# Designed miniproteins, single chains, continued (2): the designs that were tried, part 12

Each design is a single chain, and the fold is of that chain. pLDDT is the mean over its residues in the fold that is shown.

## One batch from the design tools (miniprotein)

Design m4387
Fold by ESMFold2-Fast:
Structure m4387 (fold): chain A 87 residues (1-87)
Amino acid sequence: SYEELVERLEEAALAHRDDEEASVAAMAATLLEAGAPADLVAAWTAAMRLLLESKNYPSQAELLAKYPAAVAEGTAALKAVEDWLEA
């Protein structure tokens, strides 16, 4: 189910909480193991990497200007994977 997939993604992220790149890779692997199309997972992974880079910005206003767009793209990619899984 969607709830089980989300829980597994959260567990994968927490298992690698000290390595953000490994965390993203583990979540991507979880999506692929769930049968998600590789192109959708690649789009989600790219969005997550952009989100991680956003924390290197020098001001909160600058961070927020870029962060919402990256989150929206990542959310859309994750939803597309979810919609595919439930189809």
Scores: mean pLDDT 71

Design m4388
Fold by ESMFold2-Fast:
Structure m4388 (fold): chain A 80 residues (1-80)
Amino acid sequence: SIKEELLKEIEKLVEEALKKIETASDKEAGEIMKELSKKVFELIDEVEPELTDEEREELREYLLKLGNEVVEKVEEHREK
């Protein structure tokens, strides 16, 4: 489905961002995360006209969960 393809593309963007964060400073990591968020919402804007209101709500819940997972992964990649 279109929603499933969108979620896979979002996961790919997250993976690319996490790879960049491994070699980034704390400041750079913050900027990478902001760019990730922007790109994710640009993808959503392109696909959103094809989604129902209920699918949009499901997407919001998914993004909140994904955001929490990404924060945990960033902390794991930035070992002391």
Scores: mean pLDDT 75

Design m4389
Fold by ESMFold2-Fast:
Structure m4389 (fold): chain A 77 residues (1-77)
Amino acid sequence: DEEEKMKGIIKQAEEQSEKDPSLQEPIGKEFYESGIELYKQGKIEISKMFFEQSYKLSKKGGNEELAKKAKELKEKV
């Protein structure tokens, strides 16, 4: 199931970012970009999950501008 696969990706990324905090900002950027692509494909629920993860990781990684953009897109989709 595609939704289960996407949840697995999110969980794996969370685990990696907890073990290596330097990955928080790069992974946050990847979730932001992937969220946009999923939104364009009409996968709204999954894209919201990706934007939420981007917000959390970007905020922890110190990229406040990306965190703000991810939060705004999550609320608009």
Scores: mean pLDDT 81

Design m4390
Fold by ESMFold2-Fast:
Structure m4390 (fold): chain A 87 residues (1-87)
Amino acid sequence: MSLEELAREAAARLESTVGKETTVDGKKAKVVSAEAEVEVDEEKKEVKVRATVVLEAEDGTVYTLSGEAKADFNGNLVEETETSVEV
């Protein structure tokens, strides 16, 4: 598969986590929403993926996790941003 196909497959897998249980900050949490955007720059031969996941912990706290990564068509990481967490 191309890097674009792999990135889109990863995005689909992320979106499929909606309604599943996980843990955040040592608490049980449910994935309320998950979205990923895949952008392909054919001129630079790069793929950019931006992901946003919203988790609701068992105590009612809502966490928003977001991150962005850019990779070349050979699968090398070109650029990444820090994951931001909002409560």
Scores: mean pLDDT 72

Design m4391
Fold by ESMFold2-Fast:
Structure m4391 (fold): chain A 82 residues (1-82)
Amino acid sequence: EKEKKLEEIEKVVKELAEKARKEYVGEETEDGVITDVTGSVELEGDSLVVTVTVKAGKDLTQTVRVPLSKADEFIEKLKEQL
């Protein structure tokens, strides 16, 4: 059930982004002060696309594409970071 996997990974990604905001917002980097950390997930066909952006004077964006067949494994790995 693709919608159920999307909701589950969205929840974990949002929790990780919230944790990162509490830990890192206000830290000074060479590119400026970190002002925000955001995470989003979208469904593209049979894959989940996870995007994480750290906002400072320069936005650092990372995108990971996860096949639905690997979604459970990926979600569990993300939960380990909480």
Scores: mean pLDDT 78

Design m4392
Fold by ESMFold2-Fast:
Structure m4392 (fold): chain A 98 residues (1-98)
Amino acid sequence: GKVALIGIVLTGADQEQKDAARAEAEAFAKEAGGAEVKRYVKEVPALDASELERRRTAQAREQARADVEGAIDRGAAEAKAAGWEVEKKFIEVEGPAA
């Protein structure tokens, strides 16, 4: 069989950016043709413009990226071990408040 693994990280994204990221993920899933689809989504809220909050947002974004990439890699390893073909996509969006 075939599995499509999609990771999405959204930092301070508005609804239009979230909708666009979901549309991109759906287009990738359709192109994967008959694959089982697994999505890993992490949203990081925008914080205020203080230096401390910008550092916290940057750390949260890096942790979210690591978490999502780790989930994709684990899912890919499990699928390959089960004899599945794997397609991967990673989508990262930084909004105007990020």
Scores: mean pLDDT 81

Design m4393
Fold by ESMFold2-Fast:
Structure m4393 (fold): chain A 97 residues (1-97)
Amino acid sequence: MLYEKGKETAEKNKELVEKLVELLKEMGELEAKELLEQGKEREALARYTALNILASAASLGIPETLRAAKELASKSKDKELGEKAVEAAEELIKAYE
């Protein structure tokens, strides 16, 4: 039921799903780059991997991952990118209600 509803909602909101996926991937790349410049290779890989997993899960219409994506976006060091990702996640959460 929840998965089927999530898939249908994702299909109806394809542009918003694609926007959130793109924003999450951009956050992962920027945060990983900053961590790599600090010599934190393990942390950079973990952060990049986590955001790419969340982006993939969000694209599959899994509602629970939208809340996790919103929380991570709100903690973004890039405020503009984070705010755009939070907005996209909130719009999708509302659509899944």
Scores: mean pLDDT 73

Design m4394
Fold by ESMFold2-Fast:
Structure m4394 (fold): chain A 60 residues (1-60)
Amino acid sequence: SDYEELRRHLLEKHGLSEEAVDNILLSLDYFGWDPKEVLPTIDKVIENGRATVAELRAAA
């Protein structure tokens, strides 16, 4: 399924915990979002979040 593909992508590409991935997938299902259409946006959100955390760590 598209959800299983997104789950694998989040676990393998981004190294997220299973708990974090389950929470993301549950949220997508709750809002009725298509996993295929959402994947590029989720990738950007995770990448931007990691960049922000790296900047905060460098400033601390």
Scores: mean pLDDT 78

Design m4395
Fold by ESMFold2-Fast:
Structure m4395 (fold): chain A 118 residues (1-118)
Amino acid sequence: STDAELAREGLARLDPVVEEALAQLPAYVEENGVSVEMTEALAEGARRLAESARRLAEEAPPELAERLRRLAEEFERLAERLEANPEVSREEMLEILREMIRLVAELHRLQLERVLER
């Protein structure tokens, strides 16, 4: 089906897109700086993505559901760290953004895999 073809194309393109996004992060942080507002927005985003991953897990096959629940726990841990210390250095922000990009990429990979298993 067209949906399965688009999902396969998305999976093939995911790693190059992630590598490119990670390469752009130092310039992004230099241009935008770091702020408590950015950290709070990232924490809220991580919480929402954890909720999304848990919802997807409820309808997923068992193996995929376990991976989605583990991913939700990783988003929740990231949010907890950011909520505990919202004042971060530029170096800490770079590591936070790298972790966020990797977690978002894994969620997207699992969403595409779910389409292929339907």
Scores: mean pLDDT 85

Design m4396
Fold by ESMFold2-Fast:
Structure m4396 (fold): chain A 90 residues (1-90)
Amino acid sequence: AAAERNAQRQAEQAAGVKGTADLLMARVDAAARGGSPEHARRLAREAAEILEGLRKSVEAAMAKYGEHPALREALAYAEEALRRMREVEA
């Protein structure tokens, strides 16, 4: 019960971070399309820092409260988004 409630709270926090990251990644795409590659790379680095923090937080939550579908989904999201941001930085 307590572990399930804590996992749910962590999943809700992860969803909030995902929302922020999605908006920042949209700005990366807009900067790249707008012909500002240096700005796109700076935003991609900022997004990568947020996504790295999300990945570590979700991994810690899974280790402490167990594997929950929402936490696994958040981890998969963070890994895929990090991969995309790394491509923009290159």
Scores: mean pLDDT 84

Design m4397
Fold by ESMFold2-Fast:
Structure m4397 (fold): chain A 60 residues (1-60)
Amino acid sequence: EKEKEEFSKALIEINRIVKEYTDPEEILAKIDEIISKLSPKVQERLRITKAVLERMLKEK
């Protein structure tokens, strides 16, 4: 499924950003930009992932 490939590639990019940046707000902003470029269904899936990551980053 095309969405599955798109989702996997987005996760790889998100993981790269998390490794390269230390500021939670900058990480979340860059993740949001990646998500905005994807198909609507993949965006919906990654919005949940972003919400979880935001909670984890804010919890330290």
Scores: mean pLDDT 76

Design m4398
Fold by ESMFold2-Fast:
Structure m4398 (fold): chain A 79 residues (1-79)
Amino acid sequence: SLEEQIEKLEKKVEEIRKIVEDPNASREELLQAQQTIGVLLMQISVLKRIAQQRNDKESLKRLDELADRLVELERKIDA
């Protein structure tokens, strides 16, 4: 379901956050996290289209919040 896909994305975003916010994270781990963020943002775009077609405003809001979190994490890697 859309709800299950969003829950899986939330868990993946939390895993990426742990890597990005770990002061001991290696350069390699941060580069792989950056690549994973790109993939997750693409997945969010697909799910947002599905939520829009279903007129599911709550799922759209959750997906937008996840995208914003991923963009913020990407900024932390680039800083």
Scores: mean pLDDT 88

Design m4399
Fold by ESMFold2-Fast:
Structure m4399 (fold): chain A 87 residues (1-87)
Amino acid sequence: MEEERRREEEDREILERIRELLLSMSAEERKAWLNAQFAKEGLPALDDAEAEALVRALTTGDVRALAELIARRRGASEEELEEALAR
């Protein structure tokens, strides 16, 4: 339980730090930073809509914006996304 609590605190601190960093950046800087992270993991570059959806999810906790980004990347339809969010 102590290790889980430390990980949760570390994850929260990392998430807050990322949120603060993204909020301090311009839209172009946010897209460039996110694309740099994605490139490190071998993931394809984000378009403007995907970058803004990810920023919104990370800064506001908008699960729908994150789910839409994931669905787009996995080729899921809007219907599949709506059904998943309804559950």
Scores: mean pLDDT 66

Design m4400
Fold by ESMFold2-Fast:
Structure m4400 (fold): chain A 99 residues (1-99)
Amino acid sequence: MELRREVLERARELARISARAEVLEGVLDEATAEELEREALRELEEELRREDTEETLRELLAQLDAAEEAVRRAIAEADSRPIDRAKVEAIREAIAEVE
């Protein structure tokens, strides 16, 4: 839903994987790994605010929301009127039997 949060989620997952690898090697304890993860996410959030890309991210978010809404409506409209293929095929077979 939010592009900015998607980026943060991906960054968080990468930070977790990296920190866990260091814990397994005995370089860090688990509490220190969690602290480093939090600090990395905080710095990333600050960088996103500084780069003046917020306007672009907001535009992308609005476009994504509009696209998702349009897709949901198209699916709902299609599901509310399914083409009964069995009925269409039965009609075609009946026509073939008459000829």
Scores: mean pLDDT 51

Design m4401
Fold by ESMFold2-Fast:
Structure m4401 (fold): chain A 80 residues (1-80)
Amino acid sequence: SSLEEVAREFLEELKKAKGDEAELRRIGRQLVAATAGGASSKEEAEKNAEEVFEYLRKLGADEEDLELVRRVVMELLETL
């Protein structure tokens, strides 16, 4: 799945961020662009984002980093 490939790329970005909040917020904005760019609706973008977060969790992403990024993504998607 292309969303699994997206998740693998974002996992490496999360590792490089090393818990830096500014970098995690940047990653969140990039993830919105990646999940919304192919979506036909806000609802599809939200489903794509949730699938990416499920893959990231399964791939062993840091839970605190993932929670911050998820918050940024969901807040941005609410404004679409």
Scores: mean pLDDT 83

Design m4402
Fold by ESMFold2-Fast:
Structure m4402 (fold): chain A 85 residues (1-85)
Amino acid sequence: MEQATRVNGEAVDPLDPAAYQAVLDRLAAGETVTLEGVDLETGETATAVLTRDGDRVRVVAEDSRGTRAEAVIDPATGEIEVREE
């Protein structure tokens, strides 16, 4: 899969453990983290905004086609709840 990833506008290696740990540290500190992905094959872009919501992580994702999804992730169980109207 051909993808480029950015965290808060900065290009990162998605396989770098330090980049992954930095995202978790920011969320633990109550900060908002913006993840941007580009599919280099299709040119499609996706943005996800992550915030800490108590013991969970709230994710709001939007792609370049205008599709939006909201999800809540429980990091203790790995469970993902997708929010739909």
Scores: mean pLDDT 68

Design m4403
Fold by ESMFold2-Fast:
Structure m4403 (fold): chain A 74 residues (1-74)
Amino acid sequence: EELKKLAEEFEKLAESYERMAQGAEDIYNELKKNPNASKEGIEKAKNSYQGFRELAEKHRKLAEELKKLYDELK
């Protein structure tokens, strides 16, 4: 039961990071359309959404490992 809750919590964290990545990607796309945007600002936005995507993937993998462990305990 606790392992299942932990897996759900890590899935929620992964979803939160995915939403943050999506927001950062939207900013990146807006900056690319803005002729007054700096290349540095564009790169920072790109690095932000990539970082959040990596965090989402990491937490998703942890959730899957916990689900497998929970299934083994049935």
Scores: mean pLDDT 82

Design m4404
Fold by ESMFold2-Fast:
Structure m4404 (fold): chain A 95 residues (1-95)
Amino acid sequence: MITVTQSPKEVKVKEGSSVTLTITASGNPPVKYFSWYKEKDGKKILLQTFSSDTPSATLTLKNLKKEDSGIYYLKAVAKNSKETAESEGTKLTVE
């Protein structure tokens, strides 16, 4: 079983700020493929896809606007497997 842990769980910032979200992935087989998503008002938006042999990833959001508020989470896929896991996400509020 693979697992993904994300931090911070919640962050509130002023417009123009930057935030960095971090994840740690674990399991066997090891995680290889990563996708960052944003969810707001029931709409799911794919932000970034990548592959890495490192069981950690970051997403840095710069020059934040009120429209950037939402839930940011990561979906991970195990190497040579269809096993997937999703992070619990970060609730971002921009004021």
Scores: mean pLDDT 83

Design m4405
Fold by ESMFold2-Fast:
Structure m4405 (fold): chain A 76 residues (1-76)
Amino acid sequence: SLAAAQQYAEQLVQLLENAGNKEGAQQAKELYKALLAGDMEKAEEYSVKLGEEMRKLSPEVQAQARQLLAQLAAAL
């Protein structure tokens, strides 16, 4: 469901912003836009950058972000 995918993407962005990682939040927004556009090269680029930003977060926030990414992927 595209509606569910958008909800998970918004939750991921909010999680990253609340954790103080504005760059990670921006990478998550760009990843979702690339996925919606079918731009797999850009999706891979933003996914790598998002992964780098997520490594700066606590293990608990990383686990929540990984779960939201899995739910986003399953909803697409």
Scores: mean pLDDT 88

Design m4406
Fold by ESMFold2-Fast:
Structure m4406 (fold): chain A 78 residues (1-78)
Amino acid sequence: SHMEQRIKEAEELYREAMNYIIQALMLGNSGNYDDMKIFIKKAMDLSDRIQSVAPKDLGNKYKKDILDTIKSIEMIVS
């Protein structure tokens, strides 16, 4: 169904965003803060894309999870 396809697309985008966050954390831990910011921006852009594609509740959940995780890694490496 179209809903199943939207959920699958949102899950794929969520996994991509979380992978960018992992890369950002690794870069921050290495002192590469400029590249860390680039990967954080990529994850944030994907969170907006997820919200546009996903069913409302799922999109809100994934966006919140992404932004909360970004905030956590920024606190760890700053």
Scores: mean pLDDT 89

Design m4407
Fold by ESMFold2-Fast:
Structure m4407 (fold): chain A 74 residues (1-74)
Amino acid sequence: APSVEEYLAQIEELFERYLEAVKAGDEEAAKEVENEIKRLYLEFYETASEEEQKAFTARVNELSREMKERLAEL
């Protein structure tokens, strides 16, 4: 299974792809990225330990806040 760091790297990449899709007005691409993010979250939380979940959730909350701030400026 991927490590916490590998999942975080994938989430960061998907957040950037989501932001670019929104900037481009590509609603279909934005939905596909959202679905991929949801899939990764489900996969991670099904197999991750409580320690891994805590570390991942803290970092994802930071990344999500940054993404929402960037989206609000569009």
Scores: mean pLDDT 82

Design m4408
Fold by ESMFold2-Fast:
Structure m4408 (fold): chain A 95 residues (1-95)
Amino acid sequence: MEALREAAETILKEMDEKEIEELEKKALEDAFALGAMSEMDEELKKKYANLSKEERLKLAEELAATSEKAREAAEKYRKEMEKIWEEIRKIIEEM
């Protein structure tokens, strides 16, 4: 599971450093938010309950969007790895 995040980070290292920093921040925030939400203690539950309906909806949308981006990044990495494997397979078959 941890390897999937590192793999996504590695693939983006070939592109832009700025993009890596932004994704690292978002990945850490997503992991922290998901971890905190699944481990909701009494203080966290009370804080969440005290938020207005509009604020709760906004947070839910932001969390959902962040989770979706993480999923998309993982899928992109998987597809790129399949492409590399297909290329290796062709070389082996040509041997």
Scores: mean pLDDT 55

Design m4409
Fold by ESMFold2-Fast:
Structure m4409 (fold): chain A 96 residues (1-96)
Amino acid sequence: MEASAAMQAARAEHLPRYRALAAEAQANPDDPELLIEAILELAKGFMVLTPELEELIRQLVEAYIAKKYEEAEKLNEELLELMEKLLKERQEEEAK
């Protein structure tokens, strides 16, 4: 509960950016970097952006640019699993 003010500030700053980027990604499905930037803003909003998450996002962008679709699919799955884990841990901390 002590972190709630910092989390509220992060959400207030980053969630509007996430929503704007997500809408832009939906309008431009051929630009996967917009979706990746939206995910980064979401992670910042929940204060779960870790070096591991940042590295996975970086590898995913590189794999996509290189047209390594099988590698990109694996990295995308790992990214989603890590995000879900971090969000669940944050919710559990908040619930105590």
Scores: mean pLDDT 68

Design m4410
Fold by ESMFold2-Fast:
Structure m4410 (fold): chain A 107 residues (1-107)
Amino acid sequence: MEQELLAKAKELLAQANALDAQSVAARAAGDTAKERELSAQSDGLFLTSQSLKYKSQGLEEIAKELEDSIPTLVETSLKDPSKGASLTTAVVIRAIGEEIDKELKEK
């Protein structure tokens, strides 16, 4: 059911936000290994949340593109959190652009 997907998306978004806050705290403490691990987990959960949101809207192709990006993004974040964050942002902007394009074509 669409409501179940949206509820799960909101749950995962809250978890991603909590992990991001912990990653920032780890960075402030100088724990670079913990920062990388938490940042990668946060980015992965954030994209999973966005994918489930698009699935709840019937935008399956956009959802799949987001899901397919997760492994590469997580790997990037584990090596460099700032590059991981930039890649996450780029993938989300692309998804928003595709959503707008579909909405405009449907009037």
Scores: mean pLDDT 82

Design m4411
Fold by ESMFold2-Fast:
Structure m4411 (fold): chain A 71 residues (1-71)
Amino acid sequence: METWGLTLELAPGRAAEALALMRASPAEVLEARVDGDTIEAVVRATPDELAALLRALADAGVLRAADVRRL
């Protein structure tokens, strides 16, 4: 599985919900740091698992923007 760096811009006050959704996904969350309405995370996931994670956040209305890079 690949390792990905994520910078996620969240809807205000939704960081705890976003973390719970990330933890519930098939992607393995290796590191996560919350700074206000931003999450910086490192996840181990296949491309499909990563896409499912980001879709879950978007469908819940917690995700405003995502920057994704392969590590």
Scores: mean pLDDT 86

Design m4412
Fold by ESMFold2-Fast:
Structure m4412 (fold): chain A 93 residues (1-93)
Amino acid sequence: SDSVVKALRDHLKSLGQVSDQRVADLLPTAVKIYNDLQATDPSLSDDERANLAASLAIDQDFYDELQANKARAQQILAEKQQQLQKQLEQQLQ
């Protein structure tokens, strides 16, 4: 949806501190991750899912880990979300 795409762009811009071109380049990956997260963890709000998807699009190693081990996806996502939240709190002040 347009609202999801906007949220993903806003989070990518904020988290990555990257150019508009880099945001555009990462957006398809972020959308794919968002859809994977929606299937894997339906307990996340749309905004929480968009924020996590944007973070994972920037962190390709975590995305590769998620794809390689979907049986552990819920646990890995929870642990990574806590780590990313701490990093974001330090950078967004």
Scores: mean pLDDT 75

Design m4413
Fold by ESMFold2-Fast:
Structure m4413 (fold): chain A 90 residues (1-90)
Amino acid sequence: ELEVLLEIKEELMKIQEALKTNDYEKILENLDKMKELISKLPPSKFREELLRLIEEAKKALEEGDKEKALEYLNRAAELVGERIRELLEK
């Protein structure tokens, strides 16, 4: 669980950084990889919300809305960070 969340966090950081280079095709591929990583998490409301945010980010990028995609990715990063902190405090 924690290992997968840390991998998701690293992938989110890479995607956000790649957005600065405008390599949209690679970013879309990385978002698909992110969805696969999220699917490895236990079923939960957290997993459902995280998956929705990634799907919305992908849709925004496909529509050319880079700023909206960044909003969804930032929210996803917040959720992942909160969950990692929760697990580490146990």
Scores: mean pLDDT 78

Design m4414
Fold by ESMFold2-Fast:
Structure m4414 (fold): chain A 98 residues (1-98)
Amino acid sequence: MAEEERRKRLEKIADEILEIAKKVGLQSVINYVELARQNLDDLETAEIYLYNALKLLKQAGVELSPELKEFYEDIEKRLPEIVVKASEKGAEEWKKKL
């Protein structure tokens, strides 16, 4: 039902992330945006790729626009409350215990 609206939003978010990534030279972020664009037929997969791109931008100290921040928070809210993959700090702590 909301697929067309979600797709248009994802295309716009992808374009904004790509412009920022190109300016700061973050190839990993560019790669996630391209993966999202290739997976627009699977909107949830595309959303996760864009979410990961935004996580990398935040880790690199890039300030997100209000629109990108709203998208990031929307994806965060849709994930289970206890999602280790949504927290790289959690994942790093698990690696240290190995």
Scores: mean pLDDT 72

Design m4415
Fold by ESMFold2-Fast:
Structure m4415 (fold): chain A 80 residues (1-80)
Amino acid sequence: DEVLEVINVLSLYLLELIEKYGSFENTLKYLKELSDEELKEIFRKKVKEYFKEENKELPSEEDFEKAYELFKESLEEVSK
């Protein structure tokens, strides 16, 4: 399932950011400084890099959009 694979990559990147910024709270603070479009492009770039390194076909824009929407909803739920 390509959507689940994209969600997995997004989640792994979030963990990398948490390690880099030292906490989930600090990571959210960093992400809130970015526009919605900038944030989406950063995650899109990471997904493309992952798929390219694994020698896989890039996910469709539809699959990326669906995965990103679910990922964002999860972040909003956790940050409430």
Scores: mean pLDDT 80

Design m4416
Fold by ESMFold2-Fast:
Order: C-alpha cells, then structure tokens, then sequence
Structure m4416 (fold): chain A 87 residues (1-87)
C-alpha cells in the first residue's frame, strides 16, 4: 500500500526501505543473467518496451517513494516474465 508508506512508523519504514534496497540490488543482476540466456523476438522486445514506457509515465506522476515501489514491481514482474520464457 503506497499511500501508507509515508504514514508508517520510522522503524517500520526503515525496515521496508532496507528490504526494497536489497531487492533493487539483487533484481538487476538476476534480470541481466536471464537476458543473457534469452534471444528475445522483436515482438517480445516491443512488449517489454511498451510496459517499461507505461511504468515510466506512471513514475513521472508519482512521489519518490511511489516511484521506487513502481520500479521494484516492474523489475519483479520482468524477472518472472523472463523466467517463464526460459521454462
């Protein structure tokens, strides 16, 4: 719940941000490894670009904390999508 992020007690906010930082740190490397294993078609690449652009537009309208959550969600969905392509 993005709206509750700013309203969280400082201790809980710090814990959540630490978890987000850990995920943000690990997800790009995991996604990079998946990209190395995949030969994406033009159609698949266009779908990915479209989704990335949608997230970018949403981030432009959001507060910093909301931008981080949107980016993290995008990375997690991207990782799952790439993993499914490898199966």
Amino acid sequence: DIEKLDALPEEEKRKLLAELAEKIGSLPREIEELYEKLNLSKEEQEELEKKAKEVEEEMKKSRFAEQLLLYLKFLEELKEWLKKKLE
Scores: mean pLDDT 68

Design m4417
Fold by ESMFold2-Fast:
Structure m4417 (fold): chain A 80 residues (1-80)
Amino acid sequence: SLDEKIEEAFRRMDELMQQAAASTDLAELQRIRDEIERLTAEMLKETENDPKKAMMIQVRYIAYMAEIFVQERRLRRQEQ
């Protein structure tokens, strides 16, 4: 079902976010960002006719991107 697909995508994204939180490598963070963007694009396509589900996916995406951005900034400061 669509709900099961969304839950599976969110589980995969949560795994990627755990990897991002533990990462000390900017290149790894970029790969994680790209994969989350890819998964988000796929789920948004699946939810084209369901604005409530599309909104849930967008909110989660924004939260994940904010966390990755904070981690990237933390690592860049450590390079100094």
Scores: mean pLDDT 86

Design m4418
Fold by ESMFold2-Fast:
Structure m4418 (fold): chain A 81 residues (1-81)
Amino acid sequence: ARERIEEAIEKIAKKANESKDLELQITLSMAIILGSVASMEPDEEELERAAEILMELAEELEKTKDPEEARKLVTEAAKKI
């Protein structure tokens, strides 16, 4: 479960490093922080649920170039975790 969260964080970090849009980079950095906090979950079932949510978030963030859409995706993921 933690390995999947780490994989999601790596995907988001790669997109952030490749982006030239400051607003998008900030939003992606917020998603990385969300993943880091979620990885601290001591319950294995909750950790697995968080891993699935973060992997889906990473895939959706790869598809968007709009900072506002990215912010909505991060906010929605945070509510589900």
Scores: mean pLDDT 79

Design m4419
Fold by ESMFold2-Fast:
Structure m4419 (fold): chain A 94 residues (1-94)
Amino acid sequence: MKEEILASLDKHIETIEKQLKGTEFGEEAIKLLKETKERVEKAKTPEELIEVLEEMIRRLQELRDKYRDDPTALAMLDSILLDVRALLEELKEK
């Protein structure tokens, strides 16, 4: 599971860097994803991974509220939220 979470985070970082590099939203989103990646790498238990992903969802929802009038940002955030929620649900089942 940890490798799957890291791969998902790397995919989203690459997508944002390619499409939204130099935008305020892109910079904030990349920072959030990189900070989450570091926390995932440091997590030693499934419970710690759950806590990291739940915190990520909370922070993504805050970005969604901040960028609510930006349809590109909302589409990107909704894509990330969908993937993170799926990973969290799978992690809770294991």
Scores: mean pLDDT 85

Design m4420
Fold by ESMFold2-Fast:
Structure m4420 (fold): chain A 100 residues (1-100)
Amino acid sequence: IDYEAEFEETARAVREAISDLNKLTEELQKAIEAGDKEKARELVRQSTIKIVAANILKVALEWLAEQAGRPEEGRRLVQEVDDAIKKLKKASEEAEKFIA
């Protein structure tokens, strides 16, 4: 019961992190389109922090999914957050080129 509750809470945090990562990706693309180098620089910094936080949540989620007996759901959410991180990293790289 405790592991199931902890898994559900962590899964919620992971879904929120995915939403945040996707919003940052969109905002970085808009800043580049607008020619706003200052905003792009700020968003790159925010992206770095959010990526680190998302990776920490991934480790917790994988372990809790195993303990809660929900490893398939855990693997699916890990894949979703990995995809979101990959997209944000790509947007951050484009923003770094734009800022340079």
Scores: mean pLDDT 88

